# Designed miniproteins, single chains, continued (3): the designs that were tried, part 34

Each design is a single chain, and the fold is of that chain. pLDDT is the mean over its residues in the fold that is shown.

## One batch from the design tools (miniprotein)

Design m9159
Fold by ESMFold2-Fast:
Structure m9159 (fold): chain A 66 residues (1-66)
Amino acid sequence: SDQQELAMLTHALQEQIDQGFSPESIGAALRPVVGEETAQQVKQALEQGDAERAAQLLLDARRRLE
């Protein structure tokens, strides 16, 4: 379900930040998959401490491809 996918992505992104990965490095890693604009928005959300917003942006990008 979308709720389970959002929770799982939010947790995964928060774990990356907690392990010391920067918002910049996470955004850079996502760029080839979701494109530059979405990767920049994800980076900005993570810089603001909003992992759920970052996860929602990734889900929205995936839906546009499906």
Scores: mean pLDDT 84

Design m9160
Fold by ESMFold2-Fast:
Structure m9160 (fold): chain A 97 residues (1-97)
Amino acid sequence: MREAEEQKELEEASKKYEVEINSVEDLKKLKEAIEKKLEEAKKVIEENYKNKDIPENHNKLLVAIATLAFTVDDGEKAEKAIEAMLKGDLESALKYL
C-alpha cells in the first residue's frame, strides 16, 4: 500500500500483504525467506504498539519491503533490503529501493 492515511492504516496494509504472500505458490522460496523476515520485523512493530510508541518510519519500511517483494522481479533486491533491516540498518534497507 503506497498511500496510507495514518500509521494504523500502514500496519493493516503490512498484514494484508503477509496474507497474500501465503496464497502465492509461484513464490515458494521467495515466500519462505520473506515470510520469515517479515514475521521478525512485525514482532518489533507489535512490541512498539504495546508500548504505545509507534514509529511511522518502521511501518513505512515494512510496507516498502512487502511491496518490493511483490512488485520487483529481482528478488535479490528484496533480500538485500530485508537483510539490512534485520541488521538494524533501516536507511540502507530503504536505499535498496
Scores: mean pLDDT 50

Design m9161
Fold by ESMFold2-Fast:
Structure m9161 (fold): chain A 99 residues (1-99)
Amino acid sequence: MEEEIERAKQELSEATQRLADALRRLVNGDESALPEYQEAFRRVVEAGDRLAELQPEKANLIASKVTAIGLLGTAAVIERDPQAADDVLALGQSLVEEL
């Protein structure tokens, strides 16, 4: 169980970093980053779901943080907000530290 949690936390951290990198490119007008953003967000959701299965007492926290990441990312793409990438990264890192 410990090894599975650490692996899922690492996957969440890596996916969040990729999501933040893709989001930064998208808000700067690089639409070719959209597939990378979508894939990275899918990985964030998958890692979150796995962590929720491994730690069901934290499932609500995980779901709330993953939802917040998705909403923040969507708003940032629409508004072209370059600071949202750092906020996404901070939310993901905060979740990993909480687990």
Scores: mean pLDDT 82

Design m9162
Fold by ESMFold2-Fast:
Structure m9162 (fold): chain A 76 residues (1-76)
Amino acid sequence: SLISQLVQQLYEERRDQISDEERPIVDEAVQRAQQAPTVEQAALELGRAAQELEDPQSRQVMLDMAAALVREHRQQ
């Protein structure tokens, strides 16, 4: 799906900025976001995962991804 492809692209561009210790949490959230039926649900999955992260940089990256996903969808 378009949502799945966009989520994967946004994550690949930012993967190196995610802490190794928290990568499993992020990978799981990305998988859920890719399977989401709407952009709003995908962004919600990424935002919820950000709240579980302790590393400030990883948290900010996840929030930035959620925001970017919503922006890209609006522009289409």
Scores: mean pLDDT 83

Design m9163
Fold by ESMFold2-Fast:
Structure m9163 (fold): chain A 92 residues (1-92)
Amino acid sequence: SEAEELLKKAIELAEQAIKTGDPELAREAIKLLIKAVMIAMKQAETLSKLLKLIGIGLRAIGLEWDLEQGADPVEIAREVKELAKEVLELLK
């Protein structure tokens, strides 16, 4: 699905950001994660899944804010990778 492809790309970019410390790679990973969450929310089959996706989306927005405030892009990218994996599990 489009959401799964976006999540896989977000994980790839996050892994690159972890290796390089590049904040632009971390920022791009966050953008792809947010886009994937929005698509997944439209496909949510249960209220429980929808609420979990909303929570992940809010955390992703918070990570974008933290990165803008000068947070370590490596730590941000690690969190993005874990959130993207959580969304992939919710799509099963």
Scores: mean pLDDT 90

Design m9164
Fold by ESMFold2-Fast:
Structure m9164 (fold): chain A 67 residues (1-67)
Amino acid sequence: MKKIKTIEVPSERRPGATVKLEIIIDEEKNEAYIKNLGTGSTIKLPSIDKAKELFEKLEKYRKEAEA
């Protein structure tokens, strides 16, 4: 089963702009990816553990954004 999490992060290249990223974890294939929804570019992550670290950071940023 695939776990997918979407976030919106500030762009370092464009002050005031945001970038939508989609993090995909496929535990059956032991693969994880980051997809940039604006450009369509996909980057393979080295492991699902790295994707899990990103999920934890996203939850933290989500709580900060809601405050």
Scores: mean pLDDT 70

Design m9165
Fold by ESMFold2-Fast:
Structure m9165 (fold): chain A 67 residues (1-67)
Amino acid sequence: GRKEELIEEILKILKEADPSLTEEQLEKIRGSLSKLSVEELEKLLATLKNSSQDERRLIARIMLADA
């Protein structure tokens, strides 16, 4: 569905920004993202697309810590 498509797009952006992210770390981030609404995921995706690679890596690290 739309929510799953947004989660996969976000995870793709984060993995491209930080290739060192493991599958286990990506699954933890997926778990956190699954708690968000479609509207929250769309806002996060827009933020990531307008962010630098350094900012995307920081966002990934924060999300992993919150998972």
Scores: mean pLDDT 86

Design m9166
Fold by ESMFold2-Fast:
Structure m9166 (fold): chain A 74 residues (1-74)
Amino acid sequence: IVEKLEEVLSLNTSGALFGSIPWTAEVLKELGDTKLAHELLALSFEMAMNKDYDLEKLKEILQKAVERLKKLLS
Protein backbone atom coordinates (compact mmCIF):
# COMPACT_ATOMS: atom_id res chain seq x y z
CA ILE A 1 0.00 0.00 0.00
CA VAL A 2 2.74 2.55 0.97
CA GLU A 3 4.78 1.75 -2.17
CA LYS A 4 1.65 2.10 -4.31
CA LEU A 5 0.90 5.54 -2.80
CA GLU A 6 4.51 6.68 -3.29
CA GLU A 7 4.20 5.59 -6.95
CA VAL A 8 0.97 7.63 -7.31
CA LEU A 9 2.68 10.71 -5.81
CA SER A 10 5.65 10.21 -8.15
CA LEU A 11 3.36 10.05 -11.22
CA ASN A 12 1.84 13.35 -10.08
CA THR A 13 -1.17 13.20 -12.42
CA SER A 14 -4.67 14.31 -11.42
CA GLY A 15 -6.11 10.94 -12.47
CA ALA A 16 -3.63 8.90 -10.39
CA LEU A 17 -3.93 11.21 -7.36
CA PHE A 18 -7.77 11.26 -7.48
CA GLY A 19 -7.97 7.53 -8.22
CA SER A 20 -5.91 6.75 -5.10
CA ILE A 21 -8.46 8.36 -2.74
CA PRO A 22 -11.01 5.50 -2.31
CA TRP A 23 -8.49 2.73 -1.55
CA THR A 24 -6.26 4.99 0.59
CA ALA A 25 -9.27 6.06 2.70
CA GLU A 26 -10.40 2.41 3.03
CA VAL A 27 -6.99 1.24 4.29
CA LEU A 28 -6.71 4.18 6.73
CA LYS A 29 -10.19 3.36 8.08
CA GLU A 30 -9.30 -0.35 8.44
CA LEU A 31 -6.17 0.60 10.41
CA GLY A 32 -8.17 2.91 12.71
CA ASP A 33 -7.28 6.36 11.34
CA THR A 34 -10.88 7.33 10.61
CA LYS A 35 -10.13 11.06 11.00
CA LEU A 36 -7.55 11.12 8.18
CA ALA A 37 -9.78 8.87 6.04
CA HIS A 38 -12.69 11.31 6.49
CA GLU A 39 -10.46 14.33 5.72
CA LEU A 40 -9.37 12.71 2.45
CA LEU A 41 -12.95 11.80 1.46
CA ALA A 42 -14.23 15.29 2.39
CA LEU A 43 -11.58 16.89 0.15
CA SER A 44 -12.51 14.51 -2.69
CA PHE A 45 -16.20 15.44 -2.31
CA GLU A 46 -15.40 19.19 -2.17
CA MET A 47 -13.21 19.00 -5.29
CA ALA A 48 -15.86 17.01 -7.20
CA MET A 49 -18.68 19.37 -6.15
CA ASN A 50 -16.87 22.65 -6.86
CA LYS A 51 -14.62 21.39 -9.69
CA ASP A 52 -11.84 22.99 -7.65
CA TYR A 53 -8.94 20.61 -8.25
CA ASP A 54 -6.52 21.74 -5.54
CA LEU A 55 -3.92 19.11 -6.38
CA GLU A 56 -1.37 20.61 -3.97
CA LYS A 57 -3.74 20.14 -1.02
CA LEU A 58 -4.56 16.62 -2.23
CA LYS A 59 -0.83 15.78 -2.45
CA GLU A 60 -0.29 17.16 1.09
CA ILE A 61 -3.00 14.89 2.51
CA LEU A 62 -1.74 11.88 0.52
CA GLN A 63 1.83 12.51 1.77
CA LYS A 64 0.44 12.67 5.32
CA ALA A 65 -1.36 9.36 4.61
CA VAL A 66 1.96 7.76 3.46
CA GLU A 67 3.69 8.82 6.72
CA ARG A 68 0.73 7.63 8.80
CA LEU A 69 0.55 4.27 6.99
CA LYS A 70 4.31 3.72 7.46
CA LYS A 71 3.83 4.26 11.21
CA LEU A 72 0.69 2.07 11.44
CA LEU A 73 2.24 -0.79 9.43
CA SER A 74 5.52 -0.80 11.37
Scores: mean pLDDT 74

Design m9167
Fold by ESMFold2-Fast:
Structure m9167 (fold): chain A 70 residues (1-70)
Amino acid sequence: PAMPEEVVALTRALSKAFPEYADLIEDTALAAVLAGELDPRAVGERIVAALSRRDPEAAARARELIDQLL
């Protein structure tokens, strides 16, 4: 399944900023799109939620980056 261009761009930017979490970010974005989520902000919220379970500090920085990109 093809991901929306804005979701691809967001996922790439977050994976570049947080390479240690690249797989988690990509898997979370793909799962969101497969569930029918096409809004990049909503996909970003799911990524932040997934990151917050492992690294709350990284999740906070990811939220700031998402706000700058969207």
Scores: mean pLDDT 83

Design m9168
Fold by ESMFold2-Fast:
Structure m9168 (fold): chain A 55 residues (1-55)
Amino acid sequence: ASPDEVGRAVKELRALRETSDPSQAPELRARSLEERARILGVSVAAVRAEEAEEA
């Protein structure tokens, strides 16, 4: 994936984490995790683990 695409996905995921409603955050995060994982070429579990570390 291109640096631009990776940056966009990471930024979108971060924005969702910081501003999402509690009721919608898990669903939006799950979608963003899949997209980020696809772009980065890693597993969704790995991206989720990174999110947990930041949280």
Scores: mean pLDDT 62

Design m9169
Fold by ESMFold2-Fast:
Structure m9169 (fold): chain A 89 residues (1-89)
Amino acid sequence: MEEKKRLLSEAVSLLREAAEAARKGDGDKAVELLHQALEKMRGAGVLLTPEQRQTAVDAVVAAQKGDGESAEKKLRELAEWVEEQLKRT
């Protein structure tokens, strides 16, 4: 239980850092941090819903196209969802 809570907390922090990187125009760093957050979520046994999986894909596509505003928005939405999962743990 405690390890799952720790991993989800780390995932939230990584997603917030990814959103900040996207806002600053560093799309490569944003994608790297998103992948790290997804690994933490996987380690916690948390599966993305189809809707949240699409949100993650949209964030990657926006970051790769240099659309930092859209990438930041999608990464923040994903962070809020993970924080909600953390509150249930």
Scores: mean pLDDT 85

Design m9170
Fold by ESMFold2-Fast:
Structure m9170 (fold): chain A 87 residues (1-87)
Amino acid sequence: MAVEITVELLKKRGVPDEYIEEALAEVDRWIAAGEDLTDEEKAFRVAQLALTRYAAKQGMTPDELAQAIREGREIAEEAVKKAKELK
């Protein structure tokens, strides 16, 4: 739920599908390697990875990358909140 809402919010933000798919694959790889991630933690990591990779591709400064990380956290927090508000 939270991960699916995070993906939709990232698409609305203009993040290309390729970065979202790479972020999802990376998080799934960490889970397969034995990381115990909640749905909320998975959503946070997906948003951070997608936004930071996209920002890096655009040649952003360290300050702009830090801002992209903060945006990723905010997007994931909004997704978690929306998931909890569903019933």
Scores: mean pLDDT 77

Design m9171
Fold by ESMFold2-Fast:
Structure m9171 (fold): chain A 96 residues (1-96)
Amino acid sequence: MIRIVPLPAEVEEAFRRLVEAIRAGDLEAARRAAEELAALILALTDPSEILGAEIAVAMVLMEAAVSGDKELAAAVAEALAEAIAALTARIKAAIA
């Protein structure tokens, strides 16, 4: 079993706000929340927090995908794309 380290409170709160916006079907709120979450994730330096953030991002992308709103799902994925690429690169570097 993988032990997930808790994320910083600010990142966890941004994650919650994004999920709430997705569930509300609010495209602009979801985009803004995703951009805020991406900025917070890009500032992470702790490897355990980086791994936790990658899992949280995957969960958010799944929530957006199952919402049935393709435009909202695309906007969230686009806003998170840079953060996803950075997280993947950092995890690969930590494993190598």
Scores: mean pLDDT 77

Design m9172
Fold by ESMFold2-Fast:
Structure m9172 (fold): chain A 61 residues (1-61)
Amino acid sequence: REELINTLLSLPLDEAIARLRAFVESLRLPEAVRQRLLARLDGADEAILRELAEEVGSLFE
């Protein structure tokens, strides 16, 4: 979780968004949850990216 957040925040924003999107797509999430996360990721800034990374990471805690 912490490692995921730190890795994403060390990347350029566009690359971090692409990586988190790929990770979300790889998860077996309910469609409504997946769509919500992807919608928030589309046009995300650094703050939104951090929040999404924490939220996605918490799914495995």
Scores: mean pLDDT 73

Design m9173
Fold by ESMFold2-Fast:
Structure m9173 (fold): chain A 97 residues (1-97)
Amino acid sequence: SEKEKKAEEIKKKMAEAILEVAKIMSKVSKEVADEAIDLLQAAQAHYLAGLYHEDKEKHFEEGKKFLDEAIELAKKASEEAAKIVEEAKKYAEELFK
């Protein structure tokens, strides 16, 4: 189904972002890396919930908010990591419009 396709696409994109953020940010601060990973996982959960819930807009807004928080946190450790999260956010915004 269309929803299943979007679910798999967001899971793949978020998994890729988590892996790259972990690789980059763990070299600077493991604590900041762990927090950024938690925020990316929270964003994914809200996008997935939004696909199947009638309050989809609320869930998509929460997902974007968690990605924005992850971007700001990543900027404190690595501009490269921040750009990876920004690209994941742009992908999610296009996928869930």
Scores: mean pLDDT 84

Design m9174
Fold by ESMFold2-Fast:
Structure m9174 (fold): chain A 68 residues (1-68)
Amino acid sequence: MKKILHLRVGSSVPKEVADGLIEETVRLAKKMGVDKLVFTVEGREDMGERARKLADEYNLPIEVTVDK
């Protein structure tokens, strides 16, 4: 069974909340042994890059989409 974790972060979410959600989601995905993390961020390319860096640190496959 493939385990895929999805997280979407809207442009209206405060940076502190979004940063915490990104960190917690990547850590949770690694603990759960998910096959892939799918991340969608709205209007914040920096958050997408942060998610990629953190996932790389945990050796976790990730797909990141930056939405308008």
Scores: mean pLDDT 75

Design m9175
Fold by ESMFold2-Fast:
Structure m9175 (fold): chain A 66 residues (1-66)
Amino acid sequence: GAERVLELLRELLREEGVYSEVSEEERKKLIELIEKNREQLLKEAEEARAIPETRELGERFLEALE
């Protein structure tokens, strides 16, 4: 669900050395945005999965969107 997508995004940002504490209110807003855009995120993740260089990332997002 949206919570898993948010955690995946936070992990990816940490891997890039981007550290930012998100308040509880901001976390709720991000979850709502993910849920609102679920269909678009699903399409983008499917497209990423079709490209060899981004396939693993696309698969991770598809699993998180379940």
Scores: mean pLDDT 77

Design m9176
Fold by ESMFold2-Fast:
Structure m9176 (fold): chain A 76 residues (1-76)
Amino acid sequence: SRIDQLIADVRRYAISDPDRAIAYVRQAMDIAGVPADQVAATIAGFRQAIADGDIDPQRTANGIGAIIADQRARQA
């Protein structure tokens, strides 16, 4: 799916191009219908992890996937 491709791209670019990874996070969450406040909080957490030098691309991708799965379950 488009969401799965975006999450894969987040993992790919999280360290090398964080702004690009953040754009993919925003896009995937918007497609899934995640509320704007939760999107903003997720992006803020991602930026903080980068600033702290403690970014894990796989853990980040898994976390975003979990948020999207939770949002979709609430819409069912």
Scores: mean pLDDT 84

Design m9177
Fold by ESMFold2-Fast:
Structure m9177 (fold): chain A 100 residues (1-100)
Amino acid sequence: SAELEELRALLLRALAAANAARRAGDDVTSQQMLEVAIVLQELIDLMEQGKEIPREALERIKALAEEALAAAEAGDTASLQRHTDELREVLLEVHRQLEA
């Protein structure tokens, strides 16, 4: 699906950003971008399993991943931390809704 292709593209970008940060010696940004990648991979796995992800949650995760990538590129660690924290909260909400 187009949604899966977009998520896979975001995942590859997050992994590339994590690698770039690690090469630059920025382990904090690298670790946070790996957490972004983990959220995206989990969402992809749920969709490939045929789980229906709420559209609002899907759009929020995509928007937060783009904001995290922008924050990492800008060296804005405070914004990156906020976006990564919110990504984890949205994923937990998705899991809660799928278990209900």
Scores: mean pLDDT 89

Design m9178
Fold by ESMFold2-Fast:
Structure m9178 (fold): chain A 63 residues (1-63)
Amino acid sequence: SGMQQLQARREQLQAFVDRQNQLILAMNQQQENQDLSDQQRQQLVKQLGQKYGISQDAIDSLS
């Protein structure tokens, strides 16, 4: 049914938001605890993005 399709889409979007929030939190913790260069920060974002299944386009926007 259409309602089941909408519910599934909402769950997918919520999971995506949760992954983004986890990535942002992890990045903030690393920035606070480590003196990271811009290159090291970009590399960390890419590694964390891959770990949380975030697309390359989204990773690039967060770098």
Scores: mean pLDDT 69

Design m9179
Fold by ESMFold2-Fast:
Structure m9179 (fold): chain A 81 residues (1-81)
Amino acid sequence: MSPAEQFEALLAELEALRAEVARLVAADPGNSAMRRLLQQLDAAIAMLRWAAAQGFAGSPRLVAEARATLERFRAELERLR
């Protein structure tokens, strides 16, 4: 798998995680920690998409950053459950 394909797969997983967090926020709008996690996910996904659009999609560094971001947000979601 190319770095660009790895990046797109990781971005898809981040989008799926974002959808799950958004569903949890909709179920409990009073959960400020979950709303903050959603805002942080939206910002991270936007930055990763922007970097890819600038031509960095083939960068092993961007793939590593996307992977670290996914792992971090998965851990934060599990901590908040």
Scores: mean pLDDT 87

Design m9180
Fold by ESMFold2-Fast:
Structure m9180 (fold): chain A 80 residues (1-80)
Amino acid sequence: SPLEQLIEQTDRQSQQIYEEGLASKDPAKQRQYAILLEAQSALLRMLAWVSEDPKVKELALKRADEFERRAQALLAQIAA
């Protein structure tokens, strides 16, 4: 569906944000990238909550979890 395609595009976006965060090597910037990933995770959960399509709900929740894991990975890099 068109909505599934949009969610797929956000997955590519999360990958890019994560890679830019890692490449920056600046803890302050890495934290800002982590916050952006967390914000996008929250938006995907809102989309899942509003959607009546079970496949869209499942995909959005899966992508939200992936955004959160990437955010946590960036925060772990700062803590190390």
Scores: mean pLDDT 81

Design m9181
Fold by ESMFold2-Fast:
Structure m9181 (fold): chain A 55 residues (1-55)
Amino acid sequence: GPELEEKIKNIVEGAAQLIRDLGERVARQMVEREMKELGIEEKAEEIFEKALKLA
């Protein structure tokens, strides 16, 4: 729903910032943790790829 979509958008934007500031390893760890907490860990790679494109 809209709440989940907003959380995912914020995770992508936050991960993109982490890629620029601290590098891919830190960003990947954040995305994996956040996706696991949302119960959609299988989407972690997809979300990380979106962050890479945004960074």
Scores: mean pLDDT 86

Design m9182
Fold by ESMFold2-Fast:
Structure m9182 (fold): chain A 85 residues (1-85)
Amino acid sequence: MDKEKMLKVFKLALEKDKDKDGYIEISTLVEIAKKVGLSDEEISKLIKIARKLDINHDGRVNLLLLAKELGIEDEMKKMLKEYRK
């Protein structure tokens, strides 16, 4: 999966997280991924990982945990610091 596109998805996801709780609906994450231009294969992989992390089946996923599974935890931590306020 393209790292630059993944970083764009997470930036837009943080902007959609108006409550700043670090969670996003999986459906909203998929819409953002399509808008950024991820392939159907990349979106399917993203959904599979997000659903695996959604252990309570509430349709929401923690963005930091998702970033960790995708290998971009450090970049996500930097973005969280920047968009905290």
Scores: mean pLDDT 77

Design m9183
Fold by ESMFold2-Fast:
Structure m9183 (fold): chain A 73 residues (1-73)
Amino acid sequence: GLSEAEEAHRRGEEAEAAGDYATAASAYLMSGWLYRSLGRLDEAGRAFAKAGELYERLGDHASAARMYALAAK
């Protein structure tokens, strides 16, 4: 539910603060899918955009492009 999406987002914030950008990107991706499953499309788009930014920081341009495509929908 919504609490699971919020928990995934919080895990992303914690991982990012710890410098674990790969874990943070995965957590934001999960948050995006959870928000999408709830019909919360604006929140889903923001979560996918955050994941994309983190994949760019990791040099994973292919994953970043996929995240931005999900965010633009």
Scores: mean pLDDT 86

Design m9184
Fold by ESMFold2-Fast:
Structure m9184 (fold): chain A 84 residues (1-84)
Amino acid sequence: MPMPSITVQQDIDNQISSYDTNSQIYTQQGQDDSAQVYNDSRDRFQSIRDNYINGQMSDSQARSQIRRIDDDTNRRVSRIRDQS
């Protein structure tokens, strides 16, 4: 079994940290809808991390899932911001 790429692991960890920070910021601003979107996406990144580390997901699959979650999150948050 090839060892998980440290670069992919770092990318996932950075996404988890960034999304947690954004969730906290939006919660403090009273923007609960945006905060919830970031919290949901953070949980998705944690699931990807676990599957990737356990060898259940390839590098290409992990990177594809990261991009998908980021795209979904950006679209949802943009819609919320456009309503303010």
Scores: mean pLDDT 82

Design m9185
Fold by ESMFold2-Fast:
Structure m9185 (fold): chain A 55 residues (1-55)
Amino acid sequence: SDPSDERVRANTEATRAATRAYEETMKEVGPDPEGQRIAEQRATEAAREALRRHR
């Protein structure tokens, strides 16, 4: 109902999605710079997808 509340909810969902994607990707590719780049790309994609769900 409050636009600021909706933004907080959207940001929380995006943060959760990004954190989850980052953690899972890091488990697969390891903590080297190449793995971090892949994890960051996956996290960004997950955040964008979560924000899209909030239309």
Scores: mean pLDDT 78

Design m9186
Fold by ESMFold2-Fast:
Structure m9186 (fold): chain A 118 residues (1-118)
Amino acid sequence: ALTATATVTGAGATTATAKVTLGGAGAIVSSTSRAIGDAPAEGTADGAASTVTATFRGLRPGQGAAGEFTVTTSDGRTLRVVVAAHLFGDGTIGVGALVLDEAGEVVGSGEDGAQATG
């Protein structure tokens, strides 16, 4: 079974960093990333840790941002990892992740939250 664990690893006044760990997929052997929507998103991948990390900048209260990773794994899968962050009006940051297979079926999901500092 495939799992996804999403964790907030950084929460600034307008910046969120989310890490998504993939379980059951093997190591990430290649990745590409792109931003979805209006806020800039930067992506990195750590194949040995089976993680993708997305950093979102320029978030405003009530604003969401998303990034998409296309990853290939050592077990021969091609997965899409959609990572989203939302800065709520109360200063809480929520992050979520969906993992989709080659057919576009959801095969993993995770979420986390933190208080924005600033």
Scores: mean pLDDT 73

Design m9187
Fold by ESMFold2-Fast:
Structure m9187 (fold): chain A 82 residues (1-82)
Amino acid sequence: SEEEKRRREKIFEIEVLEGLAEIVVGVANITKDYEYAIKQLEKYIKELKELLEKETDPEVKKAIEKAIEKLEKLLEEVKKKL
């Protein structure tokens, strides 16, 4: 169904954001530009929280909540390196 397709697309987009967050942290570990990584992670977390407030699909909500938890852990790791 189109509903199931949209759910899968939303979850995929959330997973892409998770991957981008990991790349940002990986690059920061090489460049030592942790301030930029913190700003990007905070931006992604804010975007995910805004998506969570508007989302009605329980499966998509779970994916967003998991992504927020993961990005908050990455943010904590990066902040410890400052």
Scores: mean pLDDT 88

Design m9188
Fold by ESMFold2-Fast:
Structure m9188 (fold): chain A 65 residues (1-65)
Amino acid sequence: HMEELEEKLKEQIRRLRATPPAARGPVQVEIVKTVRELMELDGLTPEEVGRRVQKIVAEVEAEAA
């Protein structure tokens, strides 16, 4: 479901932020896969997926501040 994918993406972004830059490759691949799954959900436009991803990134960045 969408909420499960959003929660998964948020955890993946938190993990990425906690990972040293040189070791981020595998986590980035997992994030791309999760975003792709979000884009394949029925009823969401690419613009809506983009807004949701941006919101999740902003929430994680706010947590890290």
Scores: mean pLDDT 76

Design m9189
Fold by ESMFold2-Fast:
Parts: structure tokens; sequence; C-alpha cells
Structure m9189 (fold): chain A 65 residues (1-65)
């Protein structure tokens, strides 16, 4: 959870989105099957103007808990 919050803060700084919104979206992504993670992460990354790998790292951190 701490790592996911750090990633959400980094994504908030890079995208201009609210960190709470980013964290909520990352939690939603983490609940998806792994085969959907790359596609969903790319969609979020495109919306936020960030690297999809950073979005995936946030989702992995939430899954690991």
Amino acid sequence: DVVARVVAADLSEASGEDAAVILRRLRELAKLPEEEWEAAARELADQWGVDPRTVLNGARALRAE
C-alpha cells in the first residue's frame, strides 16, 4: 500500500491528476485479470500522459499489498 501511494503521488505530479483519483484507478486496475492489465494500464497512461510501466508498477504494488 505504501509503494502504491508513492507511485500514485508520482503519477499525480506527472499528470496533474489528483493523487486520490489515481490511487482509486490503480486499485480498480489491480482487481482485473493479469491479461487485462497491460491494456487497462495503457488506457490510463494515455489519459494521464504518463509511462504505462509506472501505472503497472502501481497496480503490482496494490496486488502484492
Scores: mean pLDDT 76

Design m9190
Fold by ESMFold2-Fast:
Structure m9190 (fold): chain A 86 residues (1-86)
Amino acid sequence: METIEEIKKNMSDEEIEKKGKELFLELGIATEEELEELREKDPEVFLQLALLGIAMKKEKVEDEEIVDIMKALIERIKEAQKEREE
């Protein structure tokens, strides 16, 4: 997807993570504590999640749709992390 490649070209991984975290907090997708836990357990997955959120916002996906998609993905990631811990 051209938008994701453009983001990667124009932003560092740190900038992507920061902007993604800000977006998720602003839209009420997750708490700061949940986002920090995701980043600590799986920093690569968090980076990909941040990239996806930023890309959807740039493509002017409706905020409600972004919230629904991102919440569903975060729940799936949490379930996968819990399964690996068992």
Scores: mean pLDDT 79

Design m9191
Fold by ESMFold2-Fast:
Order: structure tokens, then C-alpha cells, then sequence
Structure m9191 (fold): chain A 75 residues (1-75)
């Protein structure tokens, strides 16, 4: 099972593009790690992945280092 991971922090304007780029690798699922976004970046990223028919998992991390640790644990 292939899981692609994306860490997001206040990237609402680019979240859809970033998800589309990851989906080109045809992952079985997508993990979206929220680094404490205050905008709609997580919502936009989840919606883009769901629209493409890819299962989405979400997690929160306080830092990029924690996001990398969560992404490795998911694989």
C-alpha cells in the first residue's frame, strides 16, 4: 500500500495544486499533516483528494520534524 504525505501550513492557494502533483504518482491513500494552519489549506487539500477518489487521512503536528515522523510512521 502506497501512502503519499503532504505537510501544509497556510497554503490554501496552492493546496489543490500540491495535492494534484502528489496524485500523479497514483498513491493508494494521501496523508495530510496540518502544521497549525489558520486558513483553509487542510480543507482545500482534503477536498481535492476526495474529488480525485483517493482516501484521505489527516493528522496534526506542531512542526515539520513531527510531520516527517508521522509520515514515516504511516508507511
Amino acid sequence: MKVAALAVRNEAARAEEMVAALLKSKPDALLIVDLGSTDRSVEVAVAAAEAAGVPVLTARAASYAEAEELARAAR
Scores: mean pLDDT 72

Design m9192
Fold by ESMFold2-Fast:
Structure m9192 (fold): chain A 94 residues (1-94)
Amino acid sequence: MEDARALAEAARLARESAEELLRKAKEDPEKAEEYAEKARRLLEGAEVMRAGAEALAAEDPAATAETARLYEETRRVAEEAERIAEEIKKEREE
């Protein structure tokens, strides 16, 4: 769907899913690497949505800006999940 608002909604869902994966990584350390990998895939999807929204910026600049903000939020969450997975990996090597 080439609607900028639909891309913003999809980006919002990706951010919510990434936040859930971060929560699961904190609750289940044995699967933290798996959850971090899934969050990274959501970040890749959010980047595609951001690029798609930028192509529609002239039609809906507000939705384009929201999609960019949601991408940044998803990136922050995915980076946090990766950091948790790295800390768990270091502890496992002790």
Scores: mean pLDDT 80

Design m9193
Fold by ESMFold2-Fast:
Structure m9193 (fold): chain A 82 residues (1-82)
Amino acid sequence: GPVSTREKLEELLKRLKESTDEEERRKLIEEMLRLYGVKEPPEEVVERLLSRRETLTVDEIAREAIRILVDEGIELIVKAAE
């Protein structure tokens, strides 16, 4: 059967920890955030996750993604009220 979303995230996280290219590491974090539904990963969040890459867990990435999605939802509501 197809790999689950959690298994895809674990594979991306493994690649992130094995990567020696900073551009690749950044893109891997962005892809993991996008798997949670984030449309535009904020640079500050990507930098924060990169600084912790050696000890990152899927659950930590999920918590950051949820925070971004909440912020995106608030921004859309505010803009719709204009």
Scores: mean pLDDT 79

Design m9194
Fold by ESMFold2-Fast:
Structure m9194 (fold): chain A 90 residues (1-90)
Amino acid sequence: TKEEVIREAEKVLEQIKKETNNPLAIRTAEYALEVARRSDDVALAQESVDIAKESLELVKKYGEDNKKTILELIGYTLRLIGDLLDIELS
């Protein structure tokens, strides 16, 4: 349900804040939460939460200063901004 996906997104954001100081990962999770809140497409909302989870795993696995981590986090942030724009314009 939409409410379950929103709760999962909130939980992931809190986990990222507790487990990392990475501002890009936090921002990715914040945008994922907004997609979950604003979208009527539960599958799209779940994909956004999965992106936020992947953001945390990238930081934990490769580290904050790793170029791959930085580029992937930027990519995730841009994708989620695109999803939010699509929701707003629909």
Scores: mean pLDDT 83

